Designed miniproteins, single chains, continued (5). Designs and how they scored, part 59

Each design is a single chain, and the fold is of that chain. pLDDT is the mean over its residues in the fold that is shown.

## One batch from the design tools (miniprotein)

Design m18163
Fold by ESMFold2-Fast:
Structure m18163 (fold): chain A 97 residues (1-97)
Amino acid sequence: AEEEARKHLEKGKQALDEGNYDEAIKHYKRAIELAKDNPRLRAEAYLNLGKAYLKQGKYDEAIKYFDEAARLFTEAGDREGVREAEKLYREAIKKKN
């Protein structure tokens, strides 16, 4: 499942770079499902899911997923991941208001 989760994360990143936000979202959601036993990989998938929603102007969804990413990065002991998620969370709140 973890290798399949990584493949979906990569496909999601490619779709995001190409501006295919709905396709990116589908891949990131699949990565989250497959990475249920890996908090760090799941956190990375949530972080990128939030980025896709942020690009679409869906700020409430972006905020929700950045918050979940920060929680999961904390669980994984990934301090840099927490900082990135918190930065993007603040950006999404600023854009919503």
Scores: mean pLDDT 89

Design m18164
Fold by ESMFold2-Fast:
Structure m18164 (fold): chain A 64 residues (1-64)
Amino acid sequence: SLEKARELIDKAIEAMREGNFEEAEKYLQKAVEEANKLPDPSEAARLITAANLLYVGEKIEREL
C-alpha cells in the first residue's frame, strides 16, 4: 500500500539520521518493493526518489 511505502521511507530517513546507512538502504529497498505492488506507483516513486537523493547527500557529507 502507499501508506506502507511511506512508512518504510520514514524509517529509512530515521536510520540516516542515526548514521545507520545499511539499515536505511534496507528500508529503501522494501519501499521500492511495496511501490511495485501498487496499481499506480507514481506517488510512491516520487517519494522514493526524494529519499534516495537525501540518502546520497547524507552519505557524501559524512564521508567528506
Scores: mean pLDDT 76

Design m18165
Fold by ESMFold2-Fast:
Structure m18165 (fold): chain A 92 residues (1-92)
Amino acid sequence: MAEYEALLAEINKELALEIFKIRTEAAATVDEETLERVNRQLSEVFAEANERMKAEIARGIAEGLSLEETRARLEAVRAEAVAKMRAILEEA
């Protein structure tokens, strides 16, 4: 249990760092109205990713998956979230 909590915290810290970089880039490149919309959409993607990662941990435990297999699934969720956040900025 503690190992899954540590894993979730690790992946969430990496995702938070990426959202910070994307928000910084947005603030430098888009107008204020667009920035407010982008920040809202980025926050929504982050919240959805966190919910999906928690669901993957629960599934991993229920299916008897290894910590490494669960990590791979969380990394996939993180990568998908980052791609969605990048797309939001590019469409801004």
Scores: mean pLDDT 83

Design m18166
Fold by ESMFold2-Fast:
Structure m18166 (fold): chain A 85 residues (1-85)
Amino acid sequence: ERFEKIRELVSGFAAALDAGDLDTARRKVDELAQILEDEGYTKLAEEVRGIGDKAIAAAQAGDRSTAASYVTAIHLLVVAYEVEK
């Protein structure tokens, strides 16, 4: 199911950031953005990539609270996508 895959990618992104696995985090956010782009949500995909890059940069800097805030922003964008079907 598409929504389950999207939620798995968001959860995997958050888990990778918490673990300091920035390569896995980048892969998860890129896969999420690609799914959104393939579904025609190009602007949403661009926003997810941009916020994902900021989350990864915050995690690299050791700013866990800022990284968590960006993960929350991605989650809210994904929920908006799911509500629009």
Scores: mean pLDDT 82

Design m18167
Fold by ESMFold2-Fast:
Structure m18167 (fold): chain A 69 residues (1-69)
Amino acid sequence: SKKEELEKLKEEIERLAVRLAIQGKLEEAQAFGDRVKELDEKLKKGEISIDEAIEELKKLIEQAREALK
């Protein structure tokens, strides 16, 4: 389901944020956490669709992977 996909993407970005924090990139790790919270709030308020939330989470995952290089 899309809800299961959304939760798996949230888990992936959380794991990447932890890895950024371990590398000493604490401000970047916090920024990714804040962006995920903003997406969750927009989704709860109906300001974005679940499909839009999934696409934004995929972009955040790509950005976090780039930041880990």
Scores: mean pLDDT 87

Design m18168
Fold by ESMFold2-Fast:
Structure m18168 (fold): chain A 50 residues (1-50)
Amino acid sequence: SELQKKIEEISKLQREATRKLLEMDEQGVPLEEAAAFADEAMRKIEELRR
């Protein structure tokens, strides 16, 4: 179904964003920059939910 495909795509993006955020934390990226990345990732996921 189209819904199932969207769920799989969202799950993939969530995993990739989580991995990236963990990498940023390990590298000591400022919280403000990490928050901006998280906000952008959430925006993209929200677009897929439409």
Scores: mean pLDDT 82

Design m18169
Fold by ESMFold2-Fast:
Structure m18169 (fold): chain A 56 residues (1-56)
Amino acid sequence: GLEEEARRLAEELLAKGQATPQAIMEAGKKLSEKYGVSEQEGASLVALAVVRLQRA
C-alpha cells in the first residue's frame, strides 16, 4: 500500500546516495499520483521512511 511504496522509494534513494530534499519531493509526487494524497503528504511519508531507515 501507500506506506510500503513510500518505504520502497526511501530505500531506493538511500541505496543511490540521493536522499535529497528534491528527490524526496519527486517521490512524494509519485505517491500523490498513485494514491490520491497531496504531494506534501507523500513527501512527508518518504522523508519519515528515510529517517527511520537511517536510525535503525
Scores: mean pLDDT 83

Design m18170
Fold by ESMFold2-Fast:
Structure m18170 (fold): chain A 58 residues (1-58)
Amino acid sequence: MPELGASAELAKAAYRALKTGTPFREVAEELGVSEKTVRQTAEGVQRSLAGEPPPRTS
């Protein structure tokens, strides 16, 4: 099981940002990480929540 602390905090913060409309920039600054990291995490969370299938073309 990978490190829960940092990854879990990122996922939770990204999820809350999606719910409240908070800019990723603010989340990044709050957690002391790069905006790129927050954006990448949010995209993963959003895709998981949407239950979107992978593209048919590999």
Scores: mean pLDDT 70

Design m18171
Fold by ESMFold2-Fast:
Order: sequence, then structure tokens, then C-alpha cells
Structure m18171 (fold): chain A 63 residues (1-63)
Amino acid sequence: SPSKEVLDLEVERALLYMQLAITRKEAERALANGDVDTAQRYFREAEELEKKIEELEKKIKSL
């Protein structure tokens, strides 16, 4: 069975993937509405979430 530390990180990763999916959907909605500035903000937030996921996956892999 995985340690509590691994389980906690896996839960955090799952939450980040959910946030990424929501953020991407909001970016698409902003584009559909012609709100380019809002869409650009959501795309930047998505990039930051992707970086957080990559760092978290590295931590999980090291355990």
C-alpha cells in the first residue's frame, strides 16, 4: 500500500488536473464570447497549473 505522503500527493495531483480541465474550459468559453483578455488570463493560469502538475509528478516519482 502507498504511504500517506504518496496518497496525499496523488490527491493533490488529481485536484490540479481537475482545476486544469476547468481552467481550459473557461478559456474556451471566453474565446467563444470574444473576450480575448479573459481567455489569455485563463491560458496563462493553465500553463502555471501544468508546471505545478509536472513538479508534483516528479515528487511522486521520487517516492
Scores: mean pLDDT 88

Design m18172
Fold by ESMFold2-Fast:
Structure m18172 (fold): chain A 110 residues (1-110)
Amino acid sequence: RPLPPPADDAVTIESPNRVLTPEAGEALGRFLQALARLVEKGIYVPPFTITPDMTEEERQAKIDAVIAAVKEMNPDASEEDLQLLRDAVEAAFEAARLNKATITVNGLAG
């Protein structure tokens, strides 16, 4: 089943700062572009949340958990697709850190 393009409610961003820095905006742009590409490829992305105060160890554990969940749900996903997802989640952590924002993916269904 082809996935729809990401809807406005597919990703929610909660920040006390209303204005993104250029660096946070660039990181968020990379994240959203990568998610759109994964959805266009028919890859199901389960819901997950990123908080700005996660440690490096918690960040790596979250990335690994998201990759493992996507791989389980999409057994035919290529290593390039999984790398794109890893880069996307890392960009989301960078955006969250730079703007003190919580980023929630509400799940992108196949």
Scores: mean pLDDT 74

Design m18173
Fold by ESMFold2-Fast:
Structure m18173 (fold): chain A 71 residues (1-71)
Amino acid sequence: SKKKEAEEYLKKGIEAYKAGDLETAIKYFEKAIELDPNNSLALALLGVVYEELGDFEKAAEYRQKAVEAAK
């Protein structure tokens, strides 16, 4: 199902993030959100990655989306 595919992309994004590959992490988290738009963990992790890249505006945007998705 789409949610199962989203979970696989989320897992790949987390592994890329742990390896320090921030661009690949973003790609996988974006794919997870395409398949499951309310995946609050993927949205929160996008916020973390954008903060580490210094894109504080994008970080705040995704953090807010994660909070809304978790409701």
Scores: mean pLDDT 87

Design m18174
Fold by ESMFold2-Fast:
Structure m18174 (fold): chain A 117 residues (1-117)
Amino acid sequence: MKTLTLTEDELRARIAKERGSDKPPSLDELVDEAIRLAKEAQAAGTDLFILVRVDSLEEAERIAERFKEAGFDVHLIEVPEDPTLEERERIGQEVAKALAANAGKPAVIILLRTPRP
């Protein structure tokens, strides 16, 4: 089975190209495009994963709620500033587990940047 992984930036660029406008897309436009791509991926027998980076828990929760309402599985992974080698390996394992758990259904992985205590 083929897997399609898109970053938020790639999704934003796709929407901007389709609109013919450099204006940043809204969260609603991102979700609508993600739903469209998920339907296309399902028809093609392809898994779809979207990677989103955020700097606040409130933004992460807002994005997670909208994508869950749209039928996506959402995984929140905390990424500390200047991660150690062990933290980087842990994050990589969490991402890999999320991708494996969502084989056959669309998923969103939210990477939340956390300040160092």
Scores: mean pLDDT 76

Design m18175
Fold by ESMFold2-Fast:
Structure m18175 (fold): chain A 103 residues (1-103)
Amino acid sequence: LSEEEKQLLKDILESYEKAKKEGKEDEFLEVLKELIEEISNDKSLSEEEKRRLLILIYGALLYLKEQDPENEALNELIEYIEKKYKFSEEEKEEGLKAVKEIV
């Protein structure tokens, strides 16, 4: 993981924890969905760079689901990403492994 990738993952995890303490996890997940869409449409990024960032964000979401499996909004966002990007099992494992390196 690059330092920028580590910071992205830390920011997602810390922001979710803070939002959950404030009862605003659903609002945070909407912001994260907007970030995912912005990455997907970012003309400054290559398709490989976009996919890499999306895999990392997806890994963070999988980790959060392990901590909070009954959060319906989180589960819906994960399903949305899986249907849209159709990650392989290897890509899913890569994303989850990346986030586990920083927790």
Scores: mean pLDDT 85

Design m18176
Fold by ESMFold2-Fast:
Structure m18176 (fold): chain A 60 residues (1-60)
Amino acid sequence: MEELIKELEELIKKLEEAGVDPSDVRQLRSFLDALREGTVSDEQLEAIKTFIEEVKKRYG
């Protein structure tokens, strides 16, 4: 969980600096907040990881 939170924080910073679509950054921030609050189910956690992979492939 801690590693995933750190990965999301770093990814958000990189995307904000790159000036990418704000909707993708906003979605990542929502996921980060949910993870920090501990309100994420196992299914939501899988969806978050999938979205991170898609964003990385899109911009990496």
Scores: mean pLDDT 79

Design m18177
Fold by ESMFold2-Fast:
Structure m18177 (fold): chain A 71 residues (1-71)
Amino acid sequence: SIEEKAKQGIENAKRTLEVAKRLGNEDAIKLAEEAIKYFEEALKTGNQELVDKAFELLDKADRLVAEAITR
């Protein structure tokens, strides 16, 4: 369901946000925070497009975190 996807996305995005904060990667922090907001809105509205956008933002945050670790 959209609710389950959004809840899972929020958990994953919060973990990514913690890592981004530890790394001091400002762009990854902003993307993870944006992803959380889109997932929270999706949870309220049941809008699949918001879930899709949130996962896109989370993927970008995860890529920046991975790049920062592998420097």
Scores: mean pLDDT 87

Design m18178
Fold by ESMFold2-Fast:
Structure m18178 (fold): chain A 80 residues (1-80)
Amino acid sequence: SEFERFYEVVLRGVELLWEAIDEAVKNGDLETARRLVQELIELLDWAIERGRQAGMPDEVLAHLESLRDEARARLKELEA
């Protein structure tokens, strides 16, 4: 379905951004890491809003919200 493809594309984007964030942190590039976490939060905000408008299942939306909470927690760690 379109919802399954949308969800899979979003999850792949989240995966790639987390890989990039981890690499930036490993290299001591905290400025790039913070920017990438902000991009991840923006991706998840967009995906949640789009999914809500499209009538995606509550379970899928809850999963995306959980991923956004993880990203927000990581941003706070990188800003400390």
Scores: mean pLDDT 88

Design m18179
Fold by ESMFold2-Fast:
Structure m18179 (fold): chain A 68 residues (1-68)
Amino acid sequence: SRGVELLARIVSHETGVSFEKALEALKKALELYKKGDVEGAVKVLMEELGLSEEQARSVLEALAELSE
C-alpha cells in the first residue's frame, strides 16, 4: 500500500538503511503481525532496521493502522 511505502521512506531517512531494505522489513513485519506473531514482527524491525524495541513497537503500531 502507499501508506507502507511512505512509512518505508521515513524509516529509510531516519535509520540510514536503503528504501528497499526498509520496505522489505516493513512488509515482513506486517505479515508476521497479521499471523499474530507480534514479537516476531518487533524482532524483524529491530534486526533489519536497527531500531530499539520501543521504536520497533511504535513503527509496528503505525504499520498496523496503515494496513487496513
Scores: mean pLDDT 84

Design m18180
Fold by ESMFold2-Fast:
Structure m18180 (fold): chain A 78 residues (1-78)
Amino acid sequence: MVPVTTPEDHLVSVNRLDGADVAGASLEPAPFLEGEGAKRVTVTGRLGDGLVSPLTFWEVPGPASVLHTGHATYNVAV
């Protein structure tokens, strides 16, 4: 899991919920999942030690929400 900060405060709080490995979840674009409570989130700033441009994530509802980027190198569990 890679910790990230989001523009939404609740996601920052959930982002600290470690010990929950959410893996293997490859998400489709948010418009297909929003009817099921999924949410599209855009993160600006940095990811870990890297300097990154704005990244887009899709939040899937659950006890530990999963933010998945469109880029295959990142899976973010919050």
Scores: mean pLDDT 36

Design m18182
Fold by ESMFold2-Fast:
Structure m18182 (fold): chain A 55 residues (1-55)
Amino acid sequence: SKEEIKEKYLEEIEAALRAGDYQKVMEIVNKAIDEGIFTEEEAALLVQEAADRVA
């Protein structure tokens, strides 16, 4: 489901953020947008949600 896909991406983005690997965050996001899984707006919300979980 889209919820399962979202959680997988959140986990990957959280891991990259905890590692301080902002380049990896952008790579994950760009791949998801390129594959049509998320819009640019949805991807921005995912990054914000992951950042809130890490903070």
Scores: mean pLDDT 82

Design m18183
Fold by ESMFold2-Fast:
Structure m18183 (fold): chain A 64 residues (1-64)
Amino acid sequence: SKLRELVLRLIAEKLRIIGLELELEYLKERGGSEEEIKKLEEELKELKERVKKLEEEIKKLEEK
């Protein structure tokens, strides 16, 4: 089922976001480089946009 595949992908992407948010917090606490912090923040922004698009696609499939 395409819906099932999208839901599993959504769960996986949300778990990746949690992992990256924890990594970013740890890096900021340890005084990581500004470049590394910026890179992780950009990766988080991209992942959050992908999650939003996945949620929109799931909603469209559930409304049919």
Scores: mean pLDDT 83

Design m18184
Fold by ESMFold2-Fast:
Structure m18184 (fold): chain A 68 residues (1-68)
Amino acid sequence: SAAEKLRELYEEYSADPRFEAELIGDDELRITSKGSVTELVGLALRIIGDYPELEVTLEGDTIIVRPK
C-alpha cells in the first residue's frame, strides 16, 4: 500500500544523516535536507521514478510525499 511505502521511505531516510524525515499519520512524509536543495531534487526524482503511486512536491528545503 502507499502507507507501507511511505513508512519504508521514512525508515530509510531517518537513517541517512543528510536528511531529516517526519511521518505525519499514514499519508504524509516530509524529508528535509540538512545540506543542499540539489540533494533534495535528486531524491524527489528517485521517488517519482520508483513509486508512481506517490505524489512528490518540493517546498524550499523539504519534499512532501503523499499518496496520489
Scores: mean pLDDT 81

Design m18185
Fold by ESMFold2-Fast:
Structure m18185 (fold): chain A 72 residues (1-72)
Amino acid sequence: MSKEKLEAEILLSLGRMYYELGKKALSKGDKEEAKELFKKAIELYKKALELDPENEEAKENLKEAEKELEKI
C-alpha cells in the first residue's frame, strides 16, 4: 500500500467517525453540533479523495454526509 492510500484510509476512517457522531447528535436533537460534525466528515472525505480519487467508499460516504447536511 502506498503512503497516499494509507493516508486516505486514515482520513476516511476519521471522516466516518465524525459522520457517526453527527448522526448521534441529530438523534439527540442537536442540529448545530450535527452540522459541524458533518462538515468535518465532508472535509476529511474530500481530502481522502484527493489522495485516492478512485476510492468508491469515500465517494459514497461524501455523498451521504452532504445529503445529511442539506437536510439540516
Scores: mean pLDDT 86

Design m18186
Fold by ESMFold2-Fast:
Structure m18186 (fold): chain A 100 residues (1-100)
Amino acid sequence: MEEEERKKQAELLREETEALLLMIEGVRNSILKNNNLNEIEKLELDIEAEEIKITALEEGLKKAEELGLEELAEELKKKIEEKKKKIEELKKKLEELKKK
């Protein structure tokens, strides 16, 4: 694969992945706007949205690896790890609220 073709494929896959993440965020925002959620329910929704985003990023990673897009694969791995860390932080907040 030519370097230019790899760069073009990486950008298209990045755009597709970003579009999926925006769609997930849009659904989350719609649920928040149309429902009178308490603080626990809001945190549970945030955790669910981040878990779905990880799934979308993992699908993007599989495609990047299949296409040999090493730079994009590394970027997606970093984003997945950042999302996992965010879920851990949200879960700790949820546990604290449930104790009180």
Scores: mean pLDDT 85

Design m18187
Fold by ESMFold2-Fast:
Structure m18187 (fold): chain A 59 residues (1-59)
Amino acid sequence: AAEAAEIRRKVQRVLDRVLAENPDLTPEQRAALEAIADEGVAQGLPVSTVARKADELVA
């Protein structure tokens, strides 16, 4: 429980960084980033893997 919450916070920081670096993202791309974060946490993916998927989406 506590560990999962900590991982979700770290993933949120990754999303915040990607959003800050990519201000021109569409609402659809922003929704897709949120989905990647939520699905990654649900699947138990490492934060680094979620970060990679987020960066690939905006490339």
Scores: mean pLDDT 78

Design m18188
Fold by ESMFold2-Fast:
Parts: C-alpha cells; structure tokens; sequence
Structure m18188 (fold): chain A 72 residues (1-72)
C-alpha cells in the first residue's frame, strides 16, 4: 500500500507535472484516479489533494475532487 502510493507520487512528479498538453494530463490523471479508487487507496488522498491544489484544468479538478470524496 505505502509502496504503491510512493510509485503514484513518483509518476505524478516525474510524468504528470511535466505534461504541457491538457488532454494528455487529463488522461494521466484519470488513470491514477481510477486506479486509487478501485484499490481504495485512502493513503493516496494527500497526493490527490496536492495535485488538485496545483492544477487549474476544471476537468482534472473535478476528477480529483470526485476521487477524494469517493475515498473519504
């Protein structure tokens, strides 16, 4: 569980944060959100909140807010 959260954080920091294309970012965030919700990884909530704080795309923000709500 903790190891999976660390891998997700690395994927966000090394890949998602470097994506300049909004469609590629939305797709990558959707993949992360679907994975953490399916696995019920509540320990990923702080990482999702951090991503939400830094993203201005309304579709990305909605996906993150829905995922956080589903996990809480």
Amino acid sequence: MEEEVELIKKYIDDYIKKLTDPEQRLKAVREIVDYVVEKKLTSAIPILKELLKNDTDPEVRQLLEEAIKALE
Scores: mean pLDDT 78

Design m18189
Fold by ESMFold2-Fast:
Structure m18189 (fold): chain A 55 residues (1-55)
Amino acid sequence: SKEEIEEAAKRVSEISGVPVEVAKLSIENALELKGIPVVVDEGSKVMAEEVKKLL
């Protein structure tokens, strides 16, 4: 849901340091493509875990 995406974006933003708006766009893009991001750092690891929860 939209609310779950917003909460996930906040968590990714907190760990990665990117703006919430950027994290939200990245999550929405991953969900649209139904793809899990490649883990290359701690921020991308959190992103991948949050995307997995939303799929």
Scores: mean pLDDT 79

Design m18190
Fold by ESMFold2-Fast:
Structure m18190 (fold): chain A 80 residues (1-80)
Amino acid sequence: NAKELGEKIAELIAENQDDPFARDVAVAIATMAAGFLLASGQHDEAVEFLRTLLEKLKEKGASEDVIRHFEELLAQAEAA
């Protein structure tokens, strides 16, 4: 489900904080997943995914730029 996907991707990003390439790939995967859900009309799932992802990223101390990126995506999802 969207919540479990958000948790797993947040862990992947957090585990790769010391590897910029792996971290950026994980961020790109999360961005594509959110974009796919929005493009498919699954707005509630996109919102749940992004909220869960953000909660876990903030909990794990992800960088401000990563958090801001997903906050912007969440705002777009909530507006759709």
Scores: mean pLDDT 81

Design m18191
Fold by ESMFold2-Fast:
Structure m18191 (fold): chain A 61 residues (1-61)
Amino acid sequence: SERIIATVTLPVSTPEEEAKKKALEKAREEARKRGLEVVDSTVSVLRTDTEVTASAVVLAR
């Protein structure tokens, strides 16, 4: 199995749910490119005064 990490940084006006969705989508696309199936996922969000950053970690096999 592999651990795939994807991070997106978006304008501070971006909703956290949208940022999470984009990070997970990016991680799932990376798994797909490697021919792997996602078996577990987690996502975290950090908001600052200027931006929102979402990081998705997926376990794939």
Scores: mean pLDDT 85

Design m18192
Fold by ESMFold2-Fast:
Structure m18192 (fold): chain A 92 residues (1-92)
Amino acid sequence: SREELLKRMEELIKRVEELIERIREIYEKEKDPEKQKRLAILYTTATVLKAELEFTKKLLEEGKLSEEEAEEIIRVVEEQIEAIEKEIEELA
């Protein structure tokens, strides 16, 4: 349902916000320039992902996005979040 999809999007937005904060904390403690560069790229990627999720949620709320389209976006975003989490673990 649209309500269930909106809740899933809210949970994903919170998860991405937590990742952004974690990347920032690791970045501030990092001394290696190459790792700092990778963390900066991850920060940008996560920030863009959050903005895309917020915009997608707005479109779903306004009835401008189908439930099928929202489900596909959620699937792709979950995969992107998992990729970011893996990269953070390797850099931490």
Scores: mean pLDDT 88

Design m18193
Fold by ESMFold2-Fast:
Structure m18193 (fold): chain A 80 residues (1-80)
Amino acid sequence: QEVLELLTDEQFEELKRLTDEAIKALSNGDLEKAREIVEKIREFLKKHAPEAYEILKDLSDTELLNVLSTLAVRREKEKA
């Protein structure tokens, strides 16, 4: 639930940017671009949040993006 809290504010903003770009690519039907961005997201998690990567690595691209979007919203609301 709080796996993204291990990221710095800069790392969190980069992950959010990549997630938004991947979702936009999917909505435009650009499946190849979306896949490439999700691969960058997976590599980013492996480097900066390896525990989160181990939990999320078996999710599909769409499932991963949905989880990351949900966790980002919760992180912003739960940290008062």
Scores: mean pLDDT 76

Design m18194
Fold by ESMFold2-Fast:
Order: C-alpha cells, then sequence, then structure tokens
Structure m18194 (fold): chain A 95 residues (1-95)
C-alpha cells in the first residue's frame, strides 16, 4: 500500500468508528442490542486504524474521543465508551 492509500484507510476507519458511535448513542434507548453491536464495530474499526497510527489526523482522533465520551454517558455502553476514549487518548500521544 502507498502512503496515501494507508492514510485514506486510516481516515476511513476512524470516520467509520465515529459514525458507529453516533449511531450507537441514537439507538441506545430504542434498540440496545443494535447499539452494542455498533459500539463493537467501532472498536474493530479503531483496531484497524491503529495499524496506521503515523497517518492519523489528530483532529479526527479528537472527534473520536468526543464521540466515545458521549457514549460513556449511556449507562449500558459506559465501558465501551471509556475503552474507546482511552484508546483515542493513547493514539493522540503517538501522532
Amino acid sequence: LSPEEKRRLAEDAVEAAIGNLEKAIKYAKTDPRKAQILAVASMLHLALAENYVEYLDPELIERLKEAAEQLSKVPELKDAGDYIKKRAEELLEKV
């Protein structure tokens, strides 16, 4: 993969993670199972992005951290939100 392809894959993965967290928050009250699945999907996208940490945009990781913090305010998803927030903070130290 070229550096530009790696950057795009990393950016797409983080954007997907953010989108899944926002959807998880939306569905938390009406469809808790779907919300949990979306939170797990976000974790998988983040794991993919971590392979390309040198290409990650700090502003995009800050947005992920903010989304994870909002998720952590949902009682059923607090552990998932706290976990993703911690991973985002660790990534910000590396980029």
Scores: mean pLDDT 85

Design m18195
Fold by ESMFold2-Fast:
Structure m18195 (fold): chain A 88 residues (1-88)
Amino acid sequence: EKEKEAERLLQEFDAVMTRLDEVNAEAARIEKEWEENKTPELFDRLVELGVESLKLAVDLTVLYNEIKRLGIEEYQRRFEEARAQRRA
């Protein structure tokens, strides 16, 4: 059932995008703290966030390819919109 798979992929996509937004927001906050008070703990946190961001980017690429394979334009369009936001 193609629609069921599309819904699952869309839910995964939304979850990954939500987490990516959270990671980016936290990274921006920690960067400001790092500039104010340079501690090893803040640096380690930035590295952790960077690694998580890269993993999420890979997940998004996999999900995009799966959504594209299904050929459902609506989900593909949503993915493109989210990708555009990520580049901004």
Scores: mean pLDDT 78

Design m18196
Fold by ESMFold2-Fast:
Structure m18196 (fold): chain A 71 residues (1-71)
Amino acid sequence: AAEEARAKGEEAEAAGDYRTAGEHYYQAALIYAKQGDYLGAIEAAAKSARAYRKAGDEETARRNFEEVLRA
């Protein structure tokens, strides 16, 4: 599940769809956090934040990163 969401994020990022990439990376981060894989959660959250910033959505990048850290 988490790996699948991460792969979808990587595919969307390669296609230049940074908003979709950010969303998939965010979902991966939440799944990693629920599984207790906090390193995986932080890495996926960082990728999500970077993708949203490339899409011009810095506020969503910050908010989603904070939500993962609280999960």
Scores: mean pLDDT 80

Design m18197
Fold by ESMFold2-Fast:
Order: sequence, then C-alpha cells, then structure tokens
Structure m18197 (fold): chain A 57 residues (1-57)
Amino acid sequence: MEKEIEELLEKARRYREEAERLLAEAKTPEERLEAEILEGVAALVEAVARLIRRKLE
C-alpha cells in the first residue's frame, strides 16, 4: 500500500512537471487548456494519494 501511494505521488509530480512545461511552451489557447487539464489531473491524483496515506497513519 505504501509503495502504491509513493507511485501515485511520483506520477502526480511528473504530471505537474509536464503541465508546467506544456504551459511554458503553449502557443495557442487550446494548448494552454491541455496544460491546465493535466495540472488538474495531477492535483486530483495527489489529493487521492494523500487521503489514502492519512487513513494509513
């Protein structure tokens, strides 16, 4: 379980980094929207991982 939580947090971090890169490189409103969606997904994954970890503590 702890390993799965660490994997989720690592995925969220990678998605966050990717969203930041996409946002910096965005040339169109559509590309900016894609980056914002990815950032939202990263935030949700992190929130879920933190909730599960809190239950285990």
Scores: mean pLDDT 80

Design m18198
Fold by ESMFold2-Fast:
Structure m18198 (fold): chain A 55 residues (1-55)
Amino acid sequence: SKAEELLEEARRSKDGLEAFILVGVAQLYAAVTKDYESLEEATRLEEELRERFPE
């Protein structure tokens, strides 16, 4: 799905801001398409990113 594609891009991103934007867009696509697996994964990745890029 598009949400899964965006989450893979977020994981590969070396820029915290870019990663957060990609996760946000992935959450929007997952919510609109009712892709609950990708929505759950996006939530976990967002939590990881908040720990890794706390600034």
Scores: mean pLDDT 79

Design m18199
Fold by ESMFold2-Fast:
Structure m18199 (fold): chain A 73 residues (1-73)
Amino acid sequence: MKKKVTEQDLKNAQDAIEKNLLSRGASEDEAKKLAEEAKEMIKKEADENGGVADIESLTSKASNYALEKLDKL
């Protein structure tokens, strides 16, 4: 479902990704950095689409990207 991506949506996505990374054994610094990168990916893709996106789909993609980067650390 595509809707306007809010600052709260971005914060919720970042928090969820950070928590997931910590649960997978990331350090606090790694989790924070990767969650921030994932949030920026969501924001950029939403901005490219006029601020509208499927936040759940984008959060899933960004989370997978962060987990892949964590695995390579």
Scores: mean pLDDT 80

